# Designed miniproteins, single chains, continued (2): the designs that were tried, part 43

Each design is a single chain, and the fold is of that chain. pLDDT is the mean over its residues in the fold that is shown.

## One batch from the design tools (miniprotein)

Design m5482
Fold by ESMFold2-Fast:
Structure m5482 (fold): chain A 79 residues (1-79)
Amino acid sequence: MEPLSPLELDVLEVLYAAGRPRTAREIARSLGVSQAAVRRALARLEARGLVESRRVGDTTLYGLSPKGRAYLAERTAAA
C-alpha cells in the first residue's frame, strides 16, 4: 500500500487529537495550510478508508474511521 504523505499524516493526527469530527476549514486552520490542500488530503484518506465523512446540513464533518485509528496506533506505538 502506498505510504501516506506528511500532510495526510498531519490530518489524521489533528483528527485524533481533536477526539471529534472536524470540518476541512478547522483542520486547515490547525495545520496552517489551505483548505484546498486539506480537502485533497481528506479525499485520499476517505478513499483509503482511514477517514469517514458525514454531512450535517450544508457542512461536511470528517472523523477517523476504525481503520484510521488502528493505523495511527500502529504507527505511533511501534513504527
Scores: mean pLDDT 80

Design m5483
Fold by ESMFold2-Fast:
Structure m5483 (fold): chain A 97 residues (1-97)
Amino acid sequence: SLSELDKKKEVVRKLAEKYGIDKEALELLLKGLEDPSKAVEYAKKAYEILVKNGSSLEALLAVLRILGEFARAAGDDELLAEAEEKALKLLKEKEAK
């Protein structure tokens, strides 16, 4: 059987392939899974890279979901709420055409 870490890495890799998450951002998310104490910092950095590179809405939303899961694992309800708020703002900006 695969370790819990290996299963989580497979899920994140599949999300990256499906939503077009940049390789550098993917590497940071995988590092976050390997070092939970830095998971939030790595996921924030991954999100910043996607914003800088003009990545799709779908890629940004996928990384915000991963950030939210890392925040939940850390017991950080404030950061979970911030990730959810960022996702809602992105969706509103798309509708404001």
Scores: mean pLDDT 83

Design m5484
Fold by ESMFold2-Fast:
Structure m5484 (fold): chain A 80 residues (1-80)
Amino acid sequence: SAEERRRVILLAERAVLGGSVAFAEMVAPTNPQVALEILRATLRHARRLLEEAKKLGDEDLVKQVQEIIRRAEELIRELE
């Protein structure tokens, strides 16, 4: 269905955002400025994805995206 296809796309976007946070964690010890740039970009995309997840009523995806936002914000604070 169209709803299933949209859900798959949002799940793929969530996976990419999670990977971006993990990559930022990996590069932070050697390149903290690059890690900060990645995390700030990740937050912008995650906030947009959160609104789309809310519009679809996907409560599990909303929670998963909120956790990505929380982790990214925590890492930004640690690197500042």
Scores: mean pLDDT 87

Design m5485
Fold by ESMFold2-Fast:
Structure m5485 (fold): chain A 90 residues (1-90)
Amino acid sequence: MKKLVILTDVSGVEEGKKIAEENKEKYDVTIFVIHPELWPSILRLLPEGTHVIAIASEPNPAAEELAKELKLDYTFIKTTGTPEVVFEVF
């Protein structure tokens, strides 16, 4: 099964959970709720061809460039959602 990794700051947690539920039958889904400065560290651990969805209020150009270098499928989703304090791994 292809891996889908969702990277979000606290503002995108609810959107990330929704995307994870919609994709859980097609992908092995993992959500990381983590500060965008740490996203490059996570991206370096992912196999080539991993699908990555990044959710934040602002784009992260450093993560986008790194994902391209690592041959990851990177998609950015802008959000203005209210942060949630409950985190779930799928």
Scores: mean pLDDT 76

Design m5486
Fold by ESMFold2-Fast:
Structure m5486 (fold): chain A 70 residues (1-70)
Amino acid sequence: MKPLVVPESKEEALIIADAGVAEIHRIIELKYGNASPEEQARADELIDRINKAIHEKNFEEVKKLIEEMR
């Protein structure tokens, strides 16, 4: 699995924490931790989308992606 982005600032860290980055990691681990290559590819795609949204500071999109994973 691809790593989740590390926050660059205290403000970003607080927003990412509020968005549930630890919860994202837990959901991915539970759903895809021992998954097939196809399932891991889906997890990597979701992580890429989340990391891109965080980089663009689109935390509304981050919250939507977390809900899609649940």
Scores: mean pLDDT 64

Design m5487
Fold by ESMFold2-Fast:
Structure m5487 (fold): chain A 104 residues (1-104)
Amino acid sequence: SPELKERIEKYLSTLTPEQIEQLLQWFQSELLTPERIRELLEKDPSEILDYAIRLYALAKKNPQLTSIIVRQLEYILKQLKELNAPEELLKEIEEIIDLVKSLL
């Protein structure tokens, strides 16, 4: 999606080294549990997409984390499919997974 790519590129362009360090700390502490994924899907699905975009940004800046991030995103996608998440969200998460995999 051109809109998704623009959103990702804009986010990446705003990241400072300090913010990348904060993202790394966030990733280590803020794993999305199945319960949290369900809660976000019901209340604010856009936060799931934002989480995926942050993971892509982290992988792009720290390529050594790419494989772990792919596994985390594929886990999130599986949970979203089991919860019958909207097709648009599923497609956007799949596009982000493909972008992360391109870094391998």
Scores: mean pLDDT 82

Design m5488
Fold by ESMFold2-Fast:
Structure m5488 (fold): chain A 74 residues (1-74)
Amino acid sequence: PVVPAEAVAAYRAYTAPLGRGAAAEATGDEAALREAVKEAARRLLAEGVPAERVAAELEAAGLDDEAAEVRALA
């Protein structure tokens, strides 16, 4: 499966602050990060990436709600 560079960039945007999640939470940017992650997940699914693979990566990043939504789409 081919993953669009834009989806990869969005994924990296939410994981880049790994270890700085508390700072993002304090600034209120978490909603924007979650939206970027949802957009990236939709694009990955559209490109044929298995839903379980996408969900597993979201869970690894601590995004359990988004992972559950992705699994529900499969």
Scores: mean pLDDT 60

Design m5489
Fold by ESMFold2-Fast:
Parts: C-alpha cells; sequence; structure tokens
Structure m5489 (fold): chain A 74 residues (1-74)
C-alpha cells in the first residue's frame, strides 16, 4: 500500500476541504479518516505517522468496512 506522511496528508486535507470536501471523524476504526466528496466517501488510515489510502466508496458504511479490513492487514 502506498502511504504518505501525516504532515503531508494534513496539508492535502486542508486543500480538499477548501475545494468542497468534508472531514468526518469516526472512532469505529483506529486512525480512520473519512472525507466526504461529491463523488463519494474517501477513506484513509493513519498508523505510525503514515497515512494509507483505503479507497473511494459510495457510502460511509462501505468506507468503514474496507478500512476495518485493511487495518487488520497493517
Amino acid sequence: MHSISKEKFEKRKKAIEANGGEVIEDDRVEGLIIIKLPTGYAAFIEKDGKVYGVGLFETKEEAIKAAEELNKKL
């Protein structure tokens, strides 16, 4: 899985929010970050100072399920 630093991700997150993205906090998966976009829900996992891209999903629940499965492999 490709990862970026947490600092680099935070800068990208601010840019996404400025362009209509909404950050959704969810504690069901450790380190899960969800961003609501017009095209769906983008999911990321922060672990050990790195941020891993999970994917883009139609629903928040699909994003969470995919993040749970990826987190088990990290």
Scores: mean pLDDT 76

Design m5490
Fold by ESMFold2-Fast:
Structure m5490 (fold): chain A 87 residues (1-87)
Amino acid sequence: MSRREKLLEVLRETAERAKEAWPELAEEIDRMLERIESYIEENPDLSVDEFRTLVESMLKEIEDITGDKETVRELREWMRERLDEIA
């Protein structure tokens, strides 16, 4: 599996976990996912650090909508652990 494929998998798993936490935001999360996937497709040499920044921006949008800092922190830590396996 390519690094790009691994990054897309982490992104999709993070989005799925976010939808489990906030099913009312499923459509918004899917739109955020589509934006980040498009960016990755346009930037195939994207670094793990740049990818992390994109996903953290998505999680910040979710935090701003929900006010749920604790669940967002847990998702960020989970995502970071997954990225450490492919960095």
Scores: mean pLDDT 81

Design m5491
Fold by ESMFold2-Fast:
Structure m5491 (fold): chain A 87 residues (1-87)
Amino acid sequence: SPEDVLKEMEEELKRLLENLKKLAEEMASAPTDQRLVVLEHAREELEKKLEEMAKKALEQGVPKEEVDKLIEEFRKEVEELIEEVRK
C-alpha cells in the first residue's frame, strides 16, 4: 500500500542518515578537506538513492506532498551534518 511504501522510505532514510553520521564520526580525526570530499561524495550517492526512492513512492501512489516533506527533512539533516564538519 502507499502507506507501507511511505513507512519503508522513512525507515530507509533514517538508516541512511545514521550511516552518514557514523561515517562523519569515524573521520573526526581526519583533515577537514579530506572529510568534506568523502562526505560530499556520500551526499551525491544519497541524492541518487533519494531520487530512486521518490520515484518508487510516487509510482506506488504516495502523495507528492508527503514524499517532498521526507526528502526536505532528510536534506536538511544532511546539510546540518556537513556544515558541522566545515567548522
Scores: mean pLDDT 86

Design m5492
Fold by ESMFold2-Fast:
Structure m5492 (fold): chain A 86 residues (1-86)
Amino acid sequence: GKKAIEAAVKVAEEFAKKHIDELTQLYQQALAGDEQARRQLREKMREIIDRAIDAARKAGANLDELIDSAGAAADVVKKIIDAALA
């Protein structure tokens, strides 16, 4: 239900805000063609998504809700990075 996705989004948002300086730096370096930064950004995104999925699962998410939670987590992190760079 909505609660599972909300739990995932909250975890992703809190992690992204806590690590915003690192995430924005890695994102800018990745855009500039830094392959190392691109790999590090990918690993951080995977960690955020894994944490978000775990939160959704603990909130009682079914398989469809786990998939939706992963997407919602990625989307909220991207919006936070975009806002920080604006």
Scores: mean pLDDT 85

Design m5493
Fold by ESMFold2-Fast:
Formats: structure tokens, sequence, C-alpha cells
Structure m5493 (fold): chain A 75 residues (1-75)
């Protein structure tokens, strides 16, 4: 079953709290694998699905923002 919009928003905010301690709104590409694994566990989605959705953003910008993660997971 796909997670709800509210479950996705909650998981993404928890990821930013964990991987963006400076509250810049950005997570560097070096943390990508950890973010994918953590989101997969929180949302109950396959790691391959999370990776496929987020990879275009990190490859384009070298980072992930709150908005990019939400756009990727809600589309």
Amino acid sequence: MRPSREEIVKAVLEILDKYDPDHSGEIPAEKFDEVVADLSEKLGLPREEIEARLKPYVEKHGKLTLQEILDALLS
C-alpha cells in the first residue's frame, strides 16, 4: 500500500532533522544512500523505488532539498 501524503511529509521532515542538523533545508549527495535507506524503512517502500525517484534530483543539483524530496515522493 502506498503511504499517505501526511506519512510522506512526516518521514521527509524526520529525514531533514537527522541529515540536515544546520537546518539549511539541504542534504548533500554524500548522504544519499543513507536517506534512501531511511525513507525506505519509514515508508515501507522498496529502496529501488525511493532511489529511482530521488536520483534525478541529486544528480542534477548535488544535493536534496525538502521540496525536491516531497516532489519526488508525491509524484
Scores: mean pLDDT 79

Design m5494
Fold by ESMFold2-Fast:
Structure m5494 (fold): chain A 95 residues (1-95)
Amino acid sequence: SSRDRHLELVAEAFEEAGLEEAAEAVRKAREGKIDEEDKEILEEAYKKLPEEVKRRIKVELLEIAAGGKPREEIEAQMEKLGLREEDKERVLAAV
C-alpha cells in the first residue's frame, strides 16, 4: 500500500511537469507491467524535470527503497543524492 502511494506521487510529479507518457510508465510500474521502453521514457523524462521536482521524486523513491534496509545504508544514499535536511527527515521517518 505505501509503495503504491509513493509511486502515485511520482506519477503526479511527472504529470505536473507535462510529462504524461512518463506518468503512465510509473502507473504501469505500480501494476508490475513496466518494460525496457517504459524505463527509457522515465530516464529521459527525469532529465527534463526542474531540480525541485527531481528532489521530490528522489524522496519518494528512497522511501520505497528504505523498506527493510538498514538506516546506515539509507543515510549513505541520501548523502549521495544531496537531499535537503527536511527531505532526509521525511525519508528517515518512513524507516
Scores: mean pLDDT 72

Design m5495
Fold by ESMFold2-Fast:
Structure m5495 (fold): chain A 88 residues (1-88)
Amino acid sequence: MKLEIIVATDKNDQEFLDWVQQQIEKLQTEEGIEILSYKIILLADDMSQEERDALLAELRALQAEGIRNYELGKTAIVALYADTRLRG
C-alpha cells in the first residue's frame, strides 16, 4: 500500500514533528506501508471560524476518500488533524 499523508495542526514544535516522524516510521516498519510523501499544514492564528469550518470539512472529505482508497488497495491520502480548533 502507498500513502500520502497530510497533517493539519497549530502545534509546530519539535515534539510534534518527532511524533509525526514516529507515526510514519511505525506505518513503514509495523504495517509495511510505503509512504510516498507527507506534509504539515500550519494553522494560522488569525483563522476565522468560517475558515476553520471549511478546512475541517475539506480534511474530513480527504480522510474519508483516503480510507476508501486504502481499503481498495489504491494510493491513498490520509488527512490528520490534531487541533481542537478544527472541531468547529
Scores: mean pLDDT 61

Design m5496
Fold by ESMFold2-Fast:
Structure m5496 (fold): chain A 77 residues (1-77)
Amino acid sequence: MVSPEQLAAVYRRVRELAGGAETATLEQVREAALSVLDEASAERLYELVRELAGGAETATFDQIGRALLRLYLESHD
């Protein structure tokens, strides 16, 4: 199960990889997720961010935050 501490760690890692940019690439999101989460949870987060980004190669931090919240709720049904 995904913990709130893991979600916070993924968010911080995406921010670090983005180097202060207002958006992160989908590959940066995937790298951050794989560094903190198991493979299945990381891939699910990637899918959620891709969906919220509407086919863009980058996602806003609002979209990333929404994807993290959805992943948390899906893991704690």
Scores: mean pLDDT 84

Design m5497
Fold by ESMFold2-Fast:
Structure m5497 (fold): chain A 83 residues (1-83)
Amino acid sequence: SVQERMRAAIRALDAFLADAELLPEPNPLYVRAAEAFLGNAKKANLSEADLARAEEIAARIPRLSDAQFEEASRILQRETERP
């Protein structure tokens, strides 16, 4: 289900971002990706706890390096495209 895939994506991204180095200035190009992710999470009928984690992830995405953003994007695609 969409809910199960989004929960898996949140868990995988949360684990990845726990060790990620955040840059001091957000990349405005990555803000749009973070907004899309959070919008999809809000549509997935998640618990308040899962939504809070999604909001923390969305806040961190714009502060990732290019290499870390590419990896986060791969994780998100992998988890959300899983049956």
Scores: mean pLDDT 84

Design m5498
Fold by ESMFold2-Fast:
Structure m5498 (fold): chain A 59 residues (1-59)
Amino acid sequence: VKNKVRQIAEAVKNGDEEKLREIAESLGVSVGTAKYVGLQVLEGLISEDEAAELLRKAS
């Protein structure tokens, strides 16, 4: 899950909507949830560990 958090943050940073959707589907979360979590990680507001737990709870 941590590796996928990193991929989400990278997809958000690059504006890669297709990659973001692919990762969100693989985790069983909405694209909106994945984008939100990715933005929080990019801004340094949450850790990768916290992001991973949020994604697990949302799936």
Scores: mean pLDDT 79

Design m5499
Fold by ESMFold2-Fast:
Structure m5499 (fold): chain A 64 residues (1-64)
Amino acid sequence: SEADIQEQIAREKQEAMAKLNEEVDKIESTPGLSPEEKREKIGQLNQETGDELGRRIAEIRARG
Protein backbone atom coordinates (compact mmCIF):
# COMPACT_ATOMS: atom_id res chain seq x y z
CA SER A 1 0.00 0.00 0.00
CA GLU A 2 1.02 3.67 -0.30
CA ALA A 3 1.10 3.85 3.51
CA ASP A 4 3.64 1.00 3.62
CA ILE A 5 5.76 2.73 0.95
CA GLN A 6 5.67 6.00 2.92
CA GLU A 7 6.68 4.12 6.10
CA GLN A 8 9.66 2.54 4.27
CA ILE A 9 10.72 5.95 2.95
CA ALA A 10 10.43 7.45 6.45
CA ARG A 11 12.63 4.65 7.84
CA GLU A 12 15.25 5.20 5.12
CA LYS A 13 15.29 8.96 5.86
CA GLN A 14 15.67 8.35 9.61
CA GLU A 15 18.56 5.90 9.05
CA ALA A 16 20.29 8.23 6.58
CA MET A 17 20.02 11.22 8.94
CA ALA A 18 21.27 9.17 11.93
CA LYS A 19 24.33 8.00 9.96
CA LEU A 20 24.94 11.51 8.63
CA ASN A 21 24.88 12.96 12.16
CA GLU A 22 27.35 10.30 13.38
CA GLU A 23 29.76 10.97 10.49
CA VAL A 24 29.49 14.76 10.94
CA ASP A 25 30.35 14.33 14.64
CA LYS A 26 33.39 12.21 13.67
CA ILE A 27 34.62 14.86 11.23
CA GLU A 28 34.09 17.68 13.75
CA SER A 29 35.98 15.74 16.45
CA THR A 30 38.92 14.79 14.17
CA PRO A 31 42.15 16.47 15.34
CA GLY A 32 44.38 18.03 12.67
CA LEU A 33 41.60 19.08 10.29
CA SER A 34 41.17 22.84 9.80
CA PRO A 35 37.69 24.44 10.09
CA GLU A 36 37.75 24.87 6.29
CA GLU A 37 38.63 21.19 5.71
CA LYS A 38 35.85 20.12 8.11
CA ARG A 39 33.28 22.27 6.26
CA GLU A 40 34.42 20.82 2.91
CA LYS A 41 34.16 17.22 4.15
CA ILE A 42 30.75 17.84 5.74
CA GLY A 43 29.52 19.44 2.50
CA GLN A 44 30.67 16.44 0.47
CA LEU A 45 29.08 14.04 2.98
CA ASN A 46 25.75 15.95 2.85
CA GLN A 47 25.72 15.76 -0.96
CA GLU A 48 26.61 12.05 -1.05
CA THR A 49 23.99 11.21 1.61
CA GLY A 50 21.28 13.13 -0.27
CA ASP A 51 22.15 11.44 -3.58
CA GLU A 52 22.17 7.96 -2.01
CA LEU A 53 18.87 8.55 -0.17
CA GLY A 54 17.24 9.85 -3.38
CA ARG A 55 18.38 6.74 -5.26
CA ARG A 56 17.01 4.40 -2.55
CA ILE A 57 13.65 6.21 -2.46
CA ALA A 58 13.40 5.91 -6.27
CA GLU A 59 14.12 2.16 -5.99
CA ILE A 60 11.41 1.71 -3.30
CA ARG A 61 8.85 3.51 -5.49
CA ALA A 62 9.88 1.51 -8.57
CA ARG A 63 9.32 -1.76 -6.66
CA GLY A 64 6.02 -0.59 -5.09
Scores: mean pLDDT 86

Design m5500
Fold by ESMFold2-Fast:
Structure m5500 (fold): chain A 101 residues (1-101)
Amino acid sequence: SEEEKAEIDRLLKEASDVSKRVNETIQEARKKAKDKESYKEGFKLLEQANKELEDVIKRLQELAERASPEMKEILTSVINELQKRLDEVKKLAEEYKKKAE
């Protein structure tokens, strides 16, 4: 339906925007990491990025459950890419947490 397409398009745009912000956050955290305080600040930024990714992934998964087969395949592809980014963010956050100690 037109309503389904509009909902999917909107959420895919939100997912793209979140992905871009997360990429910028990762680059910022890596660039500024020099001492205990900068690792601590980086950890806070990465925790925020983690929450944003988890939220959009959950919303995409909920939409995928009720989507047409064609749209479900597209949504699943996007979810998989965001999940890889989430794994990267979680790993980096754990490293920063240890270095902030």
Scores: mean pLDDT 87

Design m5501
Fold by ESMFold2-Fast:
Structure m5501 (fold): chain A 85 residues (1-85)
Amino acid sequence: SPPAPEIVGDEDRVRRMSGEEAVEYLERLAEIIKEELSKTLSPEEFERKKKQLDQLMEEMKQLSKTLSSQEVLDLFRLRARDILL
C-alpha cells in the first residue's frame, strides 16, 4: 500500500498565507488524505478516520482566527499524524 501522504511541501508558502488561505490549503490536504485512506483502509476504519479528520478540520478553522498560518499547519500535521496511526 502507498504510504500516507506527507503533509510537507509548501511551508514557506503557508507562512505567507492569510488564515483563510491556510484553511483552504489544509482542506485540500485533508481531501488528499481521505482519498488515500479510502484506498488502503476497510470501509469501517475509513469512516472512523474520516470523522476524526473532519473534526480536526473544524478545530483548525476556529484556531486559524487566533493562530498564525504556520502554527495552524504545524498543529494540523501533529494531530493528523496521530489520526493516521
Scores: mean pLDDT 75

Design m5502
Fold by ESMFold2-Fast:
Structure m5502 (fold): chain A 84 residues (1-84)
Amino acid sequence: SSSLREKALELREEAEKALKAGDKKKAGELLIKALELELKLAKTDAQKAIMYDGKAEVYEKLLGDKEKAAELRAKAEELFAKAA
């Protein structure tokens, strides 16, 4: 839906502002919210896999949660395998 897409874009813009301000935690939390909305809009396993990979990157690099990142990468790999 257009509303979900607009909200995801707003969250990404807010996350970029947080990153520029050095607020890594806030940026990570905003990006996870954006990626969750983008997952709801994703139609293919490949699109969903990209969103799970994006979430993994955020958890590892911005939120410091390597365990959650590994779980999300495993989910992305499973979805990419279905798309191939």
Scores: mean pLDDT 88

Design m5503
Fold by ESMFold2-Fast:
Structure m5503 (fold): chain A 102 residues (1-102)
Amino acid sequence: ALKELSEEEAIEILKKHSELVKKLIDETIALHKRLAAANEAEREAIQAEREAEVAKLSEEEKEVLIALSKLMELFGDKGMSLEEIKKISEALADYYEAVKAA
């Protein structure tokens, strides 16, 4: 089961684990594209498969995936495309990695 996060909590997780954002963003985009194209039965199967895969991840990777999924949902509701959300997420990750390196 995925933990429901606020927008603020999701952003803080992405800041804390900015290196993992770039690693996991493509996987998160691919999942949301699959879900958007799926009917209800396919969607249930995709979610079950995803829960099993998430169970194999580290706690930090799980937190980043949950945070990315929450931002995809929130920004999608604001009319942003998955490609725009990816670009913004990658740009924010690059910015926070640069800040950590300074």
Scores: mean pLDDT 71

Design m5504
Fold by ESMFold2-Fast:
Structure m5504 (fold): chain A 100 residues (1-100)
Amino acid sequence: SRMEAAERMLELWNKTRVEILELIKAAKSEEEREEAKKKMEKLAKELLEEINRIAKELGLPVTEKPAEELSWEEQLAEAGALVMRVAKELNIPIVPAPVP
């Protein structure tokens, strides 16, 4: 159902946010911060692509702008906005937490 799709999108969003926060917390040196940034960029891109894939398959709104043209922060913002939009349309009482 569309509600199950929205729940999957929210789960992916929350899982990726936790992974990003763990990467930030674990980085103690400048070199580790550079490696964390690369991992965050990959996670953000994969999140947006997966959310768009689920949305497209289920006839839900998708982000048309290519992921590679967005920063990792912009990719997270787009993914979050899409999750919030779908939740609002389906009247799901969720408030996705903001990403730093």
Scores: mean pLDDT 74

Design m5505
Fold by ESMFold2-Fast:
Structure m5505 (fold): chain A 92 residues (1-92)
Amino acid sequence: MLSMKDVVLMQSVVGINMAGLIFEAKRAGDEAREKELIEISKQVNTLLKEFEAALQAGNYDEAKNILRQMASLLKPHDPATAAYLEELIKKM
């Protein structure tokens, strides 16, 4: 079972790394990539809220599936964060 510290750390890691990718795309002047990453970030934020709701409901199978969706979404853009999420699924 994930501790509350694991959940908070996961949300921080995902948020900080996504913000960093968006910032780098913006600095590079890559408007297409910036828009793509902003759209991915919106989907990730929705999944984070659904993950919290699933955990509060005790629905661990749903929470694992949401985390897998998030990892799949992030893998082409941030493979390290995707791998981190897959390791968290193993702890659940």
Scores: mean pLDDT 87

Design m5506
Fold by ESMFold2-Fast:
Structure m5506 (fold): chain A 79 residues (1-79)
Amino acid sequence: SLEEQIARLEAQIEQLKKAIEELEEKIKELTEKINDPSLSPKEKARYETLRLLFEAAKGSSEYLIERLQEKIAELKAQL
């Protein structure tokens, strides 16, 4: 049914929101590590690269949520 399709997309959005929350925690943790004055330049560069990858993953997930929200709105507009 239309309601079942909407419910499945809403569940997918909730899973993506949880993934974003986990990525935000990892980004915060890496930012704290990057600010450690005892880190070698090599370790700092590694953490900066990992943070960029997690930021990219977060952006991709946010984009997918927006697309899914648009699809839900489109389905809700159907009779």
Scores: mean pLDDT 89

Design m5507
Fold by ESMFold2-Fast:
Structure m5507 (fold): chain A 77 residues (1-77)
Amino acid sequence: MKELEVEVEGASEEERLIAEIARKEAEELLQKGEMTPEEAAQMIRDALSQAFPEKEVEAEAEVEGEKVRIRVRLRPR
C-alpha cells in the first residue's frame, strides 16, 4: 500500500492544511494506480499555488520503498 507524506518547510497552519487536503486526494489516486509520484507533487504544488498566489511553490517527489514523500517549499515572490 503506497503511503503519501507531505513535508512543508516553514509553513503556516493554513499552508499545512491546504497541503494535507491535497495530500489525501493525491494519496487516493496513487493507491488506485491513477497517478504517478511526480503527478502527485504537481497536484500539491498547484493546490498551494492556487491558495497562495503570492507565494512561489516548489514540490519534489521522492520514492522510499512503499512511501512517496513530497517535499514542498513556499517562498515569497
Scores: mean pLDDT 78

Design m5508
Fold by ESMFold2-Fast:
Structure m5508 (fold): chain A 97 residues (1-97)
Amino acid sequence: MKTVSGTLEFKVTASSNTTLKIEVSGEADEPVKITVYIPETGEKKTATINPGESVEFKNIPAGSTVIVKATVKNPKGPITVRVTDVETGESKELVLE
C-alpha cells in the first residue's frame, strides 16, 4: 500500500477572475483528492477526480496565489496533475510517484 502527495503553487496572471482546470492522468485504484487553497481570500475547495477526469474551479481572483495539493492512494504508476488557467493558457504540472 502506497500513499503519495504533492503540492504546487500557481500564480494567476490573468487580468480578471479566471477558471482553473485541473486534469489528472495515470492509473490508480482510488480517486485523486485535490485541495485548492487561496491565501489572499482564505478560500478552500476540495474535489475528488478519477484518472482521466478533470474539474474546474471558477471565480479565481486576478493576481491571486493558488496552492494545489493532490493526494492518491495505491497509484499503479506516475499520476500527473495538470493545472491550467483557462484565460491565459498557462499551466503547471505535478507528478505523483
Scores: mean pLDDT 83

Design m5509
Fold by ESMFold2-Fast:
Structure m5509 (fold): chain A 61 residues (1-61)
Amino acid sequence: DVDTLRRLSDDNYRLYRHFDRQGREFLRQGDTVRSQVLFQRSRDGRESYRTNRRLADELEG
């Protein structure tokens, strides 16, 4: 339902931000391989948050 989708969206947004910060930290340390993995996880979280937010908005429209 809408409340579940909004909660999932918020959780995914938090994960997106968390992985982005970790990716930047490893990049600063010169670990480009680990940084790339973390940035990919960040992008995945961002896409999930966008999708769940859009679905919630459509259900409330």
Scores: mean pLDDT 83

Design m5510
Fold by ESMFold2-Fast:
Structure m5510 (fold): chain A 71 residues (1-71)
Amino acid sequence: EEEKKKALEKAVELARKAIEAFNSGDYQRAAELVREAAKYARQAGTEGTSALIKELSKLTDEQIEKIQAAM
């Protein structure tokens, strides 16, 4: 339970940092942060993946495509 909560919090934190990195033009770092956030989201389970999707939905479709291309 506690491990899932920590994983959820870490996934959200990393997703927000990924958005910041993308806004600064660092697409490579943004891709790395998204990849790391996804690892923690999977550890948190369904709630973690839902939270990650919600945070990343703040990015435009174009921004998401650029991050996926860099991964």
Scores: mean pLDDT 74

Design m5511
Fold by ESMFold2-Fast:
Structure m5511 (fold): chain A 79 residues (1-79)
Amino acid sequence: SAAAREAELEAKIEHIIAARIGRELLASDPDLSVSTPEQEQEAQKLLDQRIEEIRRSPRAEEVLAEARAEIARLEAAAA
């Protein structure tokens, strides 16, 4: 269904954005560890906060457009 496809696309966009931000956070803070459940929860909070900041920024539309373009390129390559 169209609704299911839209939900899947939204999940893929979230995944790409989260992965990029996660890598940036780890690169910026080498002491950031995800070895324990408590550390994973703290890292997830930082990731969620950063995603929310981007969504509220003037750059939100640009970031979303880049993620959509990446998904479209991957789907075209897989076809």
Scores: mean pLDDT 71

Design m5512
Fold by ESMFold2-Fast:
Structure m5512 (fold): chain A 68 residues (1-68)
Amino acid sequence: MLEKTNKINEVIAESVKRARDLGLSDAQVEAVKRTILEAFFAGKTPEEIRAIGEKKIDELVAEAQKAA
């Protein structure tokens, strides 16, 4: 419980790095961060939050590839 806040910060940092590595824009990276924070405030576990963030990244990457 005491380290749960540190875990969410790690998930955010990892998801931001992944999104940037995949070529997503700053606006898309902010959308990923918001999705993660919404899941955190909804009481999701760090594991669930990471999965939700990864799904959002995959959706944004698919949209970018479809536009190309």
Scores: mean pLDDT 78

Design m5513
Fold by ESMFold2-Fast:
Structure m5513 (fold): chain A 70 residues (1-70)
Amino acid sequence: SIDARLEALRAEVLAILQTETDPEAARERIQLLVNRTFNAIQREHDLSPEEAAELAQRIADAYRAARAAA
């Protein structure tokens, strides 16, 4: 489900932020993870442009939650 993928994304982003000491490396790892997650959901679901925009916002929310928890 989308919720399960977003929760996994949040947990993995948090782990990267807590364990990767190089901020540039952390940013690159997070960007790849975000792209992978977006593409997986896009492929799994036939998203409309509006649904894709909503997904992008939900990914941003998950990232902000992980940053706040780190």
Scores: mean pLDDT 84

Design m5514
Fold by ESMFold2-Fast:
Structure m5514 (fold): chain A 67 residues (1-67)
Amino acid sequence: MEEQREELLEKIARDAVERAKKLHKENGVDPAEIARAYAVALANKEGLSIEDQKRTGELAAKLAEEE
């Protein structure tokens, strides 16, 4: 069960990064900031805790900066 949770957080972060890349091309805004906000929103929609929302948001921002 814990493995599924970690996998879900990574999946949410990755999806947020892909969406941020599209918005970056259209608006030229910081992809890391978009990825963070999107990951938080997706985690909230999945019913995750506020702590998990923040954690996945930070992960998404970091992944977006690596691209």
Scores: mean pLDDT 75

Design m5515
Fold by ESMFold2-Fast:
Structure m5515 (fold): chain A 57 residues (1-57)
Amino acid sequence: MEAAKQAQRERMRERIRAALRHSRETHEGAGLGGFAGPEALSSDEVTALAREVVAEA
């Protein structure tokens, strides 16, 4: 249960990191929107993960 949610968070963080690297490489300034989050993660949780990844990047 908790392990599944943790795995979903890790996948989302990797997707956000990949999108940020791609955006930097293309200089398109693409937003982090358009991710279909798993139902186990709320929009707020996905947004918090995006902010963490942006701070790390």
Scores: mean pLDDT 59

Design m5516
Fold by ESMFold2-Fast:
Structure m5516 (fold): chain A 119 residues (1-119)
Amino acid sequence: MLKKVEELLEEAEKALEEGIENNELEKGIKKAEELLKEAHKLVETQEEQALLLKTLAKMQIKIILELYKKGEMTKEEALEALDRIEAGVEKALKEGLLTEEQARELKELIEEARKKIEE
């Protein structure tokens, strides 16, 4: 099951990135959501749950940045959305759903996103 979960999560990230690159963010998000939903159905282990959660957080950060760049999110809305993702990461780390390494990687991505928004 792990390999199939990993493949679905990789395809979800790819679908989002292709949507961003082709200026078809809405299509990219929709395709990624469908792939994430399929991955959710297959998740049974803590390792698989951690991968899903990490992938969801990474994709949410990318979506926030793209919506902000397009003027579909205000600076305040984008920063508040990043704060909610960070709170979720901290909670997941405290509950043992993410490793310290995974939480650190996500926090670094959130800080990079904040810097881009505050520029």
Scores: mean pLDDT 85

